Designed miniproteins, single chains, continued (4). Designs and how they scored, part 11

Each design is a single chain, and the fold is of that chain. pLDDT is the mean over its residues in the fold that is shown.

## One batch from the design tools (miniprotein)

Design m12377
Fold by ESMFold2-Fast:
Structure m12377 (fold): chain A 97 residues (1-97)
Amino acid sequence: MSEEELEYEISVSMVLIAASVAVLALRRRGTAEALAAAERLEELADKLVEALETRTEEGVEEAKRIAEEMVELLRREGLDEAARAVEKAVKKAVETL
């Protein structure tokens, strides 16, 4: 495995970890708004990974758009650290492609 491939896989894993932690935090809040946000965040995380796995310029553009939506959702819910983690991890994943 190349160092670039390893950095990419770590970055994608960091996006999924940040999203999973945020989903758990939102589910623990138990409000209708938080539960809806958790469901949307899971959907966005899956779509983000699918877009990155295409390894195309179109996939990279779509991943950036999805990442922006995830970051806005996380910041709206007060999960600023998770938002920063997603933003940094997506940037690193894109840079290694």
Scores: mean pLDDT 85

Design m12378
Fold by ESMFold2-Fast:
Structure m12378 (fold): chain A 55 residues (1-55)
Amino acid sequence: MTPLAQALKAAAEASTNPEVRKAFQEAVDAIEKGDREKALEYARKGSEALARHQA
């Protein structure tokens, strides 16, 4: 598994916000399917959600 996929999985597991968790899980799924563009899009959405809900 790529370092990026591992980092996104860890971020999803560490987050308590369901929107952030879902976005990062979708990014990991996209990486596993080989869809780089969707993986980056979902990772960006997760990062934006995390910024809005920063604890």
Scores: mean pLDDT 75

Design m12379
Fold by ESMFold2-Fast:
Structure m12379 (fold): chain A 78 residues (1-78)
Amino acid sequence: MEADEVIAEARRVLEEARELAKKYGVTPDIEKAIQLAENAIRAAEEAKRTGDQSLLDGARKLVEEARKIIEEVKKKYE
């Protein structure tokens, strides 16, 4: 189901952010990516429970923002 896909993606983004924190430390940008991914997981889980499409769309947007930060961090520290 769509909500399960968003949850899975948000968890992958969270794992990537945690891996970066493990290598480079918890910088403000990495911390923001972690928070966005965690919020996306919570929003997607609630959307799955309630059927709230607006909340699911919000979760997708949070995943997208977290992914952008992770890509910037990889460019900055590579």
Scores: mean pLDDT 84

Design m12380
Fold by ESMFold2-Fast:
Structure m12380 (fold): chain A 71 residues (1-71)
Amino acid sequence: MSAEEAKKKASELGLKGAEAAEAGDIETARQYLEELRKLAEEEKDPDGKGAALAAIGEVERAIKRAEQKLA
């Protein structure tokens, strides 16, 4: 895909993953995280890969924040 398409997909998956984590749906958040990891692995463009890695970080932080509230 193009770098712009990868950035858009990363943003969409990151937002959905973070929203799922905030709702307490950690399983769904982890599914979006796996999709982001696949995007980062398959993307050859540095900018697109960077966007996916940034979105991964956002979802991981959201999951950690949600887990801390449940613990």
Scores: mean pLDDT 81

Design m12381
Fold by ESMFold2-Fast:
Structure m12381 (fold): chain A 88 residues (1-88)
Amino acid sequence: SLVEKAEEIASKYDGPLAEFLREVARLDPEFAEWLVEAYEKYGEIGLVAAAFALLTDVDYVRSNPELRAAVERHPLARQALEGMEALK
């Protein structure tokens, strides 16, 4: 599945960003698909782009309680989302 492929891609990397991406991919199949596409086209830069795209889409994260909870569990992601909310 695309979710399994997204987790496999993220599992090649260590650190807070990779942990966040693995968790989000499990919770959101649409994000997992986008992450796979971004990685296949741009490699490692695609992973960073996917994280930024998700965290800048404040309304999307707010609409999904499971994604919001995942963001709150990851301090750097939570700070990024709060920063984007403050700029709106």
Scores: mean pLDDT 80

Design m12382
Fold by ESMFold2-Fast:
Structure m12382 (fold): chain A 100 residues (1-100)
Amino acid sequence: PSEEEIERDVIIAFIEIVNALTLKSLEKANTPEAREIGKELSEAVQKAIDALRAGNYDEAIKYLEKAKELVERLPLSEEDKQSFLNIIDNIIKKVEELKK
């Protein structure tokens, strides 16, 4: 595989891990609103992954930005929110580097 393909696959794996950790943190909230936002987050993350696999980095960034907005709406502690937002920002930066 190309260097770009390897870097893309690593980013995708990292996104999948972060999504799983976010959903696990959300299990403690257990409200209908939290479940709906969690579903929207999973859908946005999946669309970002699909865009990355297609080489559509602008679309991937768009869905990662949507994931950030959804994380802000989750009933998580401020510490957990800031942690997940920082991780997503770092992922967006890595995706932007793939565009060059």
Scores: mean pLDDT 81

Design m12383
Fold by ESMFold2-Fast:
Structure m12383 (fold): chain A 72 residues (1-72)
Amino acid sequence: DAVARGRRLLAQGKYDEAIKEFSKAPGDETAQILLGYAYFLLGKKEKAREVFQKALDEFGSAEAQNLLELLE
């Protein structure tokens, strides 16, 4: 599945490919949180914040809220 493939790509440092895999699962809270992590690891901090904010708004994710506070 896209989440498992994305996690393997993250472990290999292939962040752009991981972003593609997680983007295939827009309705999956875990995939969207990992999408934000992948953007952060690429140095795209503002894009990571945008993705975490969307996860908070769409899923009510406490993890996304905590990550947004960390990225201030």
Scores: mean pLDDT 83

Design m12384
Fold by ESMFold2-Fast:
Structure m12384 (fold): chain A 68 residues (1-68)
Amino acid sequence: VSEEELQEWYALPKEEKPAAAEKLLEEVEKELREYLEKGGPFSEEEVEKLIEEARRLVEELVAKLLAA
């Protein structure tokens, strides 16, 4: 997730934010998977755990922002 992607999401109308949030989740998962696969001797189980935790954190953040 880049600062530019977050700024673009923030600028979107409320009705478009759920779709943009889903796209952010997909990008975060993709970037984390690539980073963890390159970044050292992580097991497949550890990579999946970290991706799942990141997805959960982004989902929680998006839910709080949409609820506000």
Scores: mean pLDDT 69

Design m12385
Fold by ESMFold2-Fast:
Structure m12385 (fold): chain A 69 residues (1-69)
Amino acid sequence: KVEEVKENRVKLAIDTIKYLIENSTASLEQIRAAVDRIIASTEKVYGPEYAEKVRAEADKILAEREKKL
């Protein structure tokens, strides 16, 4: 069903963000900008509820990375 497809796409977006944060050699500012673009794309395609879920997970991962610096 459509909702199952949306949930799978949200999981893919979160996995992409996690990969970017953990493996990128870019600055935190550049990583944050890339994450914001992924969230904005999610909101346009799937709506604000799914974008908020992606943002919440991204914020947790970014906070953990910043704490380790």
Scores: mean pLDDT 76

Design m12386
Fold by ESMFold2-Fast:
Structure m12386 (fold): chain A 69 residues (1-69)
Amino acid sequence: TALAEEARRLAEEGRVEEAERKLAELSVQDPTAGQAASKAYREARAAGLSDAEAMARAAVAGEQTLKSK
C-alpha cells in the first residue's frame, strides 16, 4: 500500500514520528504487513540500531510483505 511507501520515505528523511503513525495505520489496514514491520522494528532495536534506522527497516519489511506472492 501507499502507507508502507510513505512510511519508508518519512523514515529515510528522519521524520520518525510521522513514519511511526503511518506504520500504525498500516497495521490496522493490513495486519500481516503490520506484524512484519513490528517484528523488524523490535529486532533492529534489540540489535542496537537507532529509532530512525529501526523504523526504516520496519517500513521496508512491511513493503516487502505487501509485494510477496
Scores: mean pLDDT 79

Design m12387
Fold by ESMFold2-Fast:
Structure m12387 (fold): chain A 55 residues (1-55)
Amino acid sequence: LSEEERKELLSLIAEVLRAIGDIIDAELRGDEEALAKAEEELAKAKAKLREFLAA
């Protein structure tokens, strides 16, 4: 991996981790709207990471 590719990979991983954190926070607060939004963000982040790994 080039330095640019490594940074992109780390950014995508960070996005997944942030979405997981948002899900945990929403569940602790009992905020169903925030939970649904965080689950959508996780799905998008996973799709981006999967696309990067397939290239």
Scores: mean pLDDT 85

Design m12388
Fold by ESMFold2-Fast:
Structure m12388 (fold): chain A 95 residues (1-95)
Amino acid sequence: SMAEIEAELLALMQRLLAQARDLLAQLQAAIAAGADKQTVQQLLLELEIEEGMLRIVAGVQKVILGRLSPEMEALLDEAAALVREARAAVAEAYG
């Protein structure tokens, strides 16, 4: 059913966001530990890839169902905020 497809895509977005949150925590811990810039840039790239995957899943939802749920919009907003926080932390520590 369409509801089952929406639930599966939402669950996938929730898993991707959880991975993004973990990557931000790893990035912040790496900065605190004095890791080199290349290590921290790799974690930032991985976080940006997770956010990009969230946007792709949202795009699939819009094509299949013609709309994005408020829950999905909130997950996209949170993922974008995690990327902005990570970029700011990298710039502060290494820029």
Scores: mean pLDDT 91

Design m12389
Fold by ESMFold2-Fast:
Structure m12389 (fold): chain A 65 residues (1-65)
Amino acid sequence: SAAQERLRALAEAAGVPFELADQVGAGIASGAMSREEAVDRLVREGGVSREQAEAIVDAAVAAAQ
């Protein structure tokens, strides 16, 4: 889907593994993870800024739907 392609492109550009980006999106969609927890995880494990993490989370949530 276009949302999955956008998520892959954003993750690759930011140097974040797609699997991590996809996992946080699935976590939010299932209710296992809050948006804030997902952003914090991407910052800590993905090595991205909070602003980059928020953009990736938005794309990941769209891709999980």
Scores: mean pLDDT 82

Design m12391
Fold by ESMFold2-Fast:
Structure m12391 (fold): chain A 78 residues (1-78)
Amino acid sequence: MSDEELLEEAREALEAAEELIKEVEKEGLNAAKVSAAYILLSEASYLASRLSDEEARRELLERVRELEERLKKLIEKE
């Protein structure tokens, strides 16, 4: 995959994960949605790690970490 394709797919995965996290925050804890968000964050992390652009990779990995922290807080707080 090109860097452009990797970047686009990583952003799509992050957007999907963020929407699932927001849905859980508003509608209440749902194990299936939590699992799906975690899978999407793992995918985004994997795609970002394959980027040759150091700055783009760093920015995406920082966003993954931020969303993972939000998800972990939701799992710990029911």
Scores: mean pLDDT 82

Design m12392
Fold by ESMFold2-Fast:
Structure m12392 (fold): chain A 60 residues (1-60)
Amino acid sequence: SAADVEARLAATRENLASKSLEEQIEELRKAAEQYRSLGELELAEALEREARELEEELRA
């Protein structure tokens, strides 16, 4: 469900909050690939979207 995706995203954000933007991007991409391989496509897409947003922030 959407609520489950949001909860997992929130947990991932908390786990990464102390890391640099570059490290956060790398970890989000790794997580997205892992969840995609498990068939968790909605969560994988959400993690990929967050990685792209952080990439834009890093380049600004």
Scores: mean pLDDT 82

Design m12393
Fold by ESMFold2-Fast:
Structure m12393 (fold): chain A 75 residues (1-75)
Amino acid sequence: EAEELLREAERLAREAAEAVDAGNLEEAARKLEEAARLLREAARLVEEEDPELAEQLRRAAERAEALARKLREAA
């Protein structure tokens, strides 16, 4: 389950990058917000087994959320 969430988050991040390249900042922000939610969920699922990975995933989610906020402000 966690692996599937990570794969989906990675796909959303790639789609967000493509949206930025196309000038669709609002769409990119939405994709990043969704990716961040999946990353936080994955972090919770793996926290007991791999706390180091969980911390990395939480940081990735925070970066995605920060970028989404900047994109919405620029849109």
Scores: mean pLDDT 85

Design m12394
Fold by ESMFold2-Fast:
Structure m12394 (fold): chain A 61 residues (1-61)
Amino acid sequence: MLPSMEETQAALGRLWAVVTPEQRPEFMQLASQLNDALAAGDDERYLEIFNQIVARTKALE
């Protein structure tokens, strides 16, 4: 099942709370790719990128 828009926004909010300035460009790229996948209707890519964001956020916490 795909994450909801609310879950996606919550995950991105947590990410932005924990990233360093040096890591921001990398995570901005991931967020951009997530939006591209959503716009394309690519559910598999969306879920893959969402899981990457969640996993990397937890690694920084």
Scores: mean pLDDT 79

Design m12395
Fold by ESMFold2-Fast:
Structure m12395 (fold): chain A 74 residues (1-74)
Amino acid sequence: SKEDEVKAVLDHVEATFRQRHPQLPESQVEQIRKETEKKVKEYMKKNPDTPINDLQHYTAQEFARETQKVLQQQ
């Protein structure tokens, strides 16, 4: 399903991000993931016919935006 593909991308980018930022609190990483999931779900609702490849790309890009917001707030 499209939700399973989104989850797979999120699991991968989150694992990579945690490996690169081991000192970042788990609560902040969870916030990044939840905000990304929220935005991806809203995007899917507005764009139900989005190809899986484009949805995977959007998910990864949105996760990167959310990580930048957290890292730049210092």
Scores: mean pLDDT 85

Design m12396
Fold by ESMFold2-Fast:
Structure m12396 (fold): chain A 65 residues (1-65)
Amino acid sequence: IKDLLEEALKEDPDNAEAWRQLGDIYAFQGDWKKAAEYYQKAAEAYRKRGDTVSAKEMEEKAKLL
């Protein structure tokens, strides 16, 4: 599953959903610092698409971890 997400990000590094899913996976593994890093990348990708609401949600998730 992680390998599929990483492959998707090689094709499209602005895939905000893939970054978010990586954040969720690392959070469930207890690696909250890595999870926060991926949530920040998801927020950046959402902002590039003009999705400021989803970007703020990702930033709040990163702050909570």
Scores: mean pLDDT 78

Design m12397
Fold by ESMFold2-Fast:
Structure m12397 (fold): chain A 64 residues (1-64)
Amino acid sequence: SRKEIAEKVAKETGVSLEAAEKAVELITDYGLSKEQAALVLSMTFGISFETAKKAVELALKLLE
């Protein structure tokens, strides 16, 4: 489920659960690219682009 994916992303990357849930949403509902999703996540939660990109990359891997 999306919630289980978000929980795993938060645990593995250290981002908040809310940020991890947003990463999954940006990919699945908005169809954003990895770079676009990472930028939106970084700006929305005030986390580094590098951290946001790791969260998005893990979410993409877990959605396969």
Scores: mean pLDDT 86

Design m12398
Fold by ESMFold2-Fast:
Structure m12398 (fold): chain A 64 residues (1-64)
Amino acid sequence: SDKDKELWDEMVRYLTEAARLRQQRAVEAGLPPSTSVSVLNPENLTPEEAKELAEKVLEEERRR
């Protein structure tokens, strides 16, 4: 549905921002940060759950 597409688009935007923050820190420190979300599988998530997890990832990156 269109609502699901909007949620997936928001997830992508959050993950893109998180990646940008990681890249910025890596440029300054010369090392890439690692993520602890190794068991995250989008196929097992609803669009709402995926967006919520992406928001959490971005929030953690902003705090680092």
Scores: mean pLDDT 65

Design m12399
Fold by ESMFold2-Fast:
Structure m12399 (fold): chain A 79 residues (1-79)
Amino acid sequence: MAEELEREADEHFAAGLKAYSAGDYDTAIEHFERAAKLYEELGQKNKAAAAYHLLSEVYRAKGDTEKADEYYQKAAELE
């Protein structure tokens, strides 16, 4: 089960990166949110932090500085 969840999280993280690179910010947000949640469930704090850091970057790219700051802080708390 944990192995399957980790694979799912990794797939969402990769899909989020692809969407972000393509300028599809809404799709990137969906994938990074799913990846972050799965990594947190798995106790993989560093990977969850990476996903939250990317959520911060995507929201900043959208001009939503409030959400960008929220996710940046959340990533910092997980390290």
Scores: mean pLDDT 86

Design m12400
Fold by ESMFold2-Fast:
Structure m12400 (fold): chain A 91 residues (1-91)
Amino acid sequence: VDEKEVDEGIAEIQVAVGNLLASKGKLEEAAEMYEKAGEKYNSAKSYTNAGKFYAKLGKLEKAIELYEKALELDPENEEAKKNLEEVKKKL
């Protein structure tokens, strides 16, 4: 098993746990978990998810920072690009 395959497996588990935390209203914990996953695994998807939860918490500047990090890793990430523009309109 290569590094990429291991990282994808961990990311799937983190998405499931994050969704469970969010469903229980633990948005802050979900946001922090995805942010750490983005840092550790250079995951644009994890940074995008962290930004979404920080935006829901009203932490718009932090959400912008995380969407920009996602776009640095994956410039073609339409979800991160769309969410970044939506958050910028709220500032």
Scores: mean pLDDT 75

Design m12401
Fold by ESMFold2-Fast:
Structure m12401 (fold): chain A 68 residues (1-68)
Amino acid sequence: SKSEIVSKLVALTLQAIGDLLEGNVEAARQSIEEARKLLEENKDKLSPEDVATFERIIERLEAEAEKL
């Protein structure tokens, strides 16, 4: 369901944030990649607002991971 997809995106992005804060860059990159794939595969099932929100979060996480 839509709510299940949102819950998974939230979980993956929070895990990535935690891993980046701990310096676990490889683990963070894996979670970011999974979140990106989940978002791209399910854009048609999400509201435009949710897509825009998660896109901004994932782009920011990708940028931070690339610096490390």
Scores: mean pLDDT 86

Design m12402
Fold by ESMFold2-Fast:
Structure m12402 (fold): chain A 87 residues (1-87)
Amino acid sequence: SEMEELEKKFEELLKEAEELLEKLKKEKILSEKSLEELEKVIEEAKKLYEEDKSKIKEAILLVDIALGMARMALAIKKIIERIEEKK
């Protein structure tokens, strides 16, 4: 069913987000405030789905945005590291 497919996608995105947040914390890539903001977006997505199952698509979008922000931060860090290695 469409709902089962969306629930699986949401669970997979949440797992990826949690793994990425742990990596960001370990590597100290983001400030504590930025990490807190990302965690808050993920928590809001979870609450949105828990309060209204019909909003699963919106919950997925919120997690996907948070993942995009985290991936962008990692990409920027890698670019900076490569520039520093060239000097």
Scores: mean pLDDT 81

Design m12403
Fold by ESMFold2-Fast:
Structure m12403 (fold): chain A 62 residues (1-62)
Amino acid sequence: SEADELLARISRLAAEALKLKDEEARKRVIELVVEALEALAAGDLEKARKLVEEAEKLLKEV
């Protein structure tokens, strides 16, 4: 399902964020991951997807 795909992406983002040496970048990615989980738990798949995409973009730049 779409929710399962988003959950898998969120889990990967959390794991990758913990490997970041930059504390500010790590905190920002984790903040986006937490917000995405909250959106997913609320059933807001559109918001969850946007937050996941933002976190993925930020992770790509570090």
Scores: mean pLDDT 85

Design m12404
Fold by ESMFold2-Fast:
Structure m12404 (fold): chain A 81 residues (1-81)
Amino acid sequence: SMAEQEALREEAERLAEEALRRAPVYEKDPSLVDQAREMAERLTELAEKLREIEEGREVANIAGSVAGRLYAIADKREAEL
């Protein structure tokens, strides 16, 4: 439904914004690796669902890009543990 599509877009946009705000903290604190991975997994899930929707592709690309950044941070921090 349109309401479900709008809810997915809104969640993806909010989570991407939160992830970008938290990314500098995740880069400094290796104890937060699991939180970074959880956010990345949710953003990836949202991106996959939005990619099936023509109007969702732009938000899907942003969510996927932010997820990739969080995965990169988590992988780097995990290697330092």
Scores: mean pLDDT 85

Design m12405
Fold by ESMFold2-Fast:
Structure m12405 (fold): chain A 75 residues (1-75)
Amino acid sequence: PDPERIEELRREAEEHRRLADEYLRKAGELGRRAEELIAAGESGREEVLEGASYTVLAIHHISRALALEKEAKKL
């Protein structure tokens, strides 16, 4: 096995998981803001759409992390 390559893949996977967590945190903040606006009789539409965009980015990074982790396990 190539321990340097395994470590590289695991480090990349960890970075993608960190980014996913960050994007999910931002999506959660926007979701809470949307709830506040809706409760106040405002639309909250832009906050919902932006939050959805961050959620899609988080899913992309989770998917990449899983692929890298699977590759590392095969080595």
Scores: mean pLDDT 87

Design m12406
Fold by ESMFold2-Fast:
Structure m12406 (fold): chain A 70 residues (1-70)
Amino acid sequence: AEKHIESGEKYKKEANEAYNKGDLDTALEYYEKAAEEYKKAYEITGDPSPLIDVEVEAGLRLIKNAVSKY
């Protein structure tokens, strides 16, 4: 479980850095990797909090990007 949390946090940092640089494709790839790791952690621990947090963060950033294209 701990290894999956560590990997998820690493990928989330990479996603946030890519998003801040405007590289949305790279940000999406790393958010997906973070979510996958947090999902594995959830299957072991029963705690969905890290998965929910990363999905909400990614979703809000994607909505902001979609709105800016109108």
Scores: mean pLDDT 74

Design m12407
Fold by ESMFold2-Fast:
Structure m12407 (fold): chain A 71 residues (1-71)
Amino acid sequence: MKYIQAAVTAAAEILGLEAAKEVGKALKEYAKTNPVTEENVLKVTRETLEKLGVSKEKIEEVLKKARELIE
């Protein structure tokens, strides 16, 4: 949950609530059948934002913020 919350918060701060909602939805579905690790959460976040058409620069900004929010 900690890793998922960090990714959702980072997406909300940088891209807004709609992007954060899509990231949260993708991560919750992923967590049902896959281990919730920092690497897996960041990978799913990247893939979700790429599908939403977010620029590579903004995706890297979100992932950097998410890592900063993780211990």
Scores: mean pLDDT 84

Design m12408
Fold by ESMFold2-Fast:
Structure m12408 (fold): chain A 57 residues (1-57)
Amino acid sequence: KKEEAEKLRQKAIEYLRKGDYDKAISYFKEALEKAKDDPEFVKILQENIKRIEELKS
């Protein structure tokens, strides 16, 4: 549910802060799976993933 997705998002942010973009993307994708019933949250997670993918380039 939403709380689980939020915990995964927080883990993704921790790895992003450490510069571990691969782990950050992985956790954001897991959060996305848990957030499927929340379209607004899904959009935010997709935007976060896209920004990190751009940083890896």
Scores: mean pLDDT 80

Design m12409
Fold by ESMFold2-Fast:
Structure m12409 (fold): chain A 62 residues (1-62)
Amino acid sequence: SKELEELLAKLRERLEKLDAEGADALLEELRKLPEEVAIDLAKKLLKLSDEQLREIAKELLE
């Protein structure tokens, strides 16, 4: 959906600026979820601090 793609684009831009480990893995995991769940989680992730977002992306590599 357009809404999901816009949210994922914003999340990708933010993760790239943070040079976050696991950015691609996080985005792929969101794409595997049902669309409504992915939209809800992407919105929640975009509300996190930079430090919290980096930590979540890194945890996906573990």
Scores: mean pLDDT 80

Design m12410
Fold by ESMFold2-Fast:
Structure m12410 (fold): chain A 116 residues (1-116)
Amino acid sequence: SSLEKGQQAFSEGDYEKAKEYYEKAIEENPNTSIASEAYYNLGLVYYKQGDYEKALEYYEKAIEIDPNNYRAYYNLGLVYYKQGDYEKAIEYYKKALEIDPSNEKAKENLEKLLKE
């Protein structure tokens, strides 16, 4: 599938090819869990490239389609943390843990922000 081809390209570091396949997966499967996963993966590509504004945009599109996408909430927290918006980082880490209480990375990052 286009989603699987995008994930393979991403794992190989071919971010431009990954974007192309993720965009195709969204076009072929609009408003589905596949589209939510593809939006989340586009957010990961932009995050890896340091384009935090686009990373936020795509993570937000992922959760708009699938509000239980805890990974997108966790990564929204990571982006806000990178931008120095610790209040929003805490909010999104808490939301990720509300959906998936076993998310150890969100727990660890939340503890760091609360301890300073």
Scores: mean pLDDT 86

Design m12411
Fold by ESMFold2-Fast:
Structure m12411 (fold): chain A 60 residues (1-60)
Amino acid sequence: DAAREAGRRAAELLRSGGDRREAGRLAAEMSRLLGGTGSAEELAALPADEQLAAARRAAS
């Protein structure tokens, strides 16, 4: 559950702070914490919009 909560916080950071880079990085980390191997590094390379979507999926 901590990962889901952190994912939501990352998404809010993007919207409130305007710090897309920071929020995107956090989103990728939170996605990794929810499990689902694959490409955490690829997620980090994605644009902020895609990272935000990944964080939302992880938070769901």
Scores: mean pLDDT 59

Design m12412
Fold by ESMFold2-Fast:
Structure m12412 (fold): chain A 81 residues (1-81)
Amino acid sequence: ARIVSVKEIGDAPDGKLWEVELEGLTREETERLAQILLERFKEVLSALVLSDNVLRLGVRKGTTEEQVKEMVEEALEILRS
């Protein structure tokens, strides 16, 4: 599994909305990834599965694209364990 893209898609009152496109996950694995992101990362305020390999993340103000990518990569490593 890998990240295909990470894009800022809008504003939220407490931060930004990011869309993360993934590759090589089932729907159930993407749902578990969303749960890991919410549970393990204080910067993640919301996580919604839009499709089998697409997540929408609400992330705290001041979090960069690089930090979002790093959190998703770390969550993917946890998912593989």
Scores: mean pLDDT 84

Design m12413
Fold by ESMFold2-Fast:
Parts: structure tokens; sequence; C-alpha cells
Structure m12413 (fold): chain A 79 residues (1-79)
């Protein structure tokens, strides 16, 4: 995938993860949010000019993952 495609996918995964949190599906939300953060970081490696957008998406994903992990009472897994 191109860096831009990775960022688009990261945005989609963050939206889905937030929807899953609203549904009480915290395990799935955690997985998707961490995947979003990983894709955003990979996009930054492929195209460093996208660093600001990539960091924003990664932080958003991590924040969603943190909320899900708190609801589950589980530690946040590594990226």
Amino acid sequence: MSAEELLERAEELNRRAQELIKQGRYEEALRLALESARLALEAMRLDPSLVLRAIGLALSGIGIAYEASLKLGQPLPPL
C-alpha cells in the first residue's frame, strides 16, 4: 500500500474503533485502534513528509486503545 492509502486505512480503523467503543465491544476496538496506530507509523516511514498527519492519527489510535484498555481492565499492548 502507498503511504496515503495507509493513512486512509488508519482513519477508517479509528472511526470503526470509536463505533465499537460505543457498542461496548472493547476488545475489538482495542485491536483496531492499535492497528490504526501501526499503519500511521508505517506511512510515516514510507513518506516522512506526511509526519504531522501520521502522528495525529497514531495519537488518536493510541487514545482510543487506551480508553478500550481501561474499560477492559487490561494493560495496553505494545505497537
Scores: mean pLDDT 83

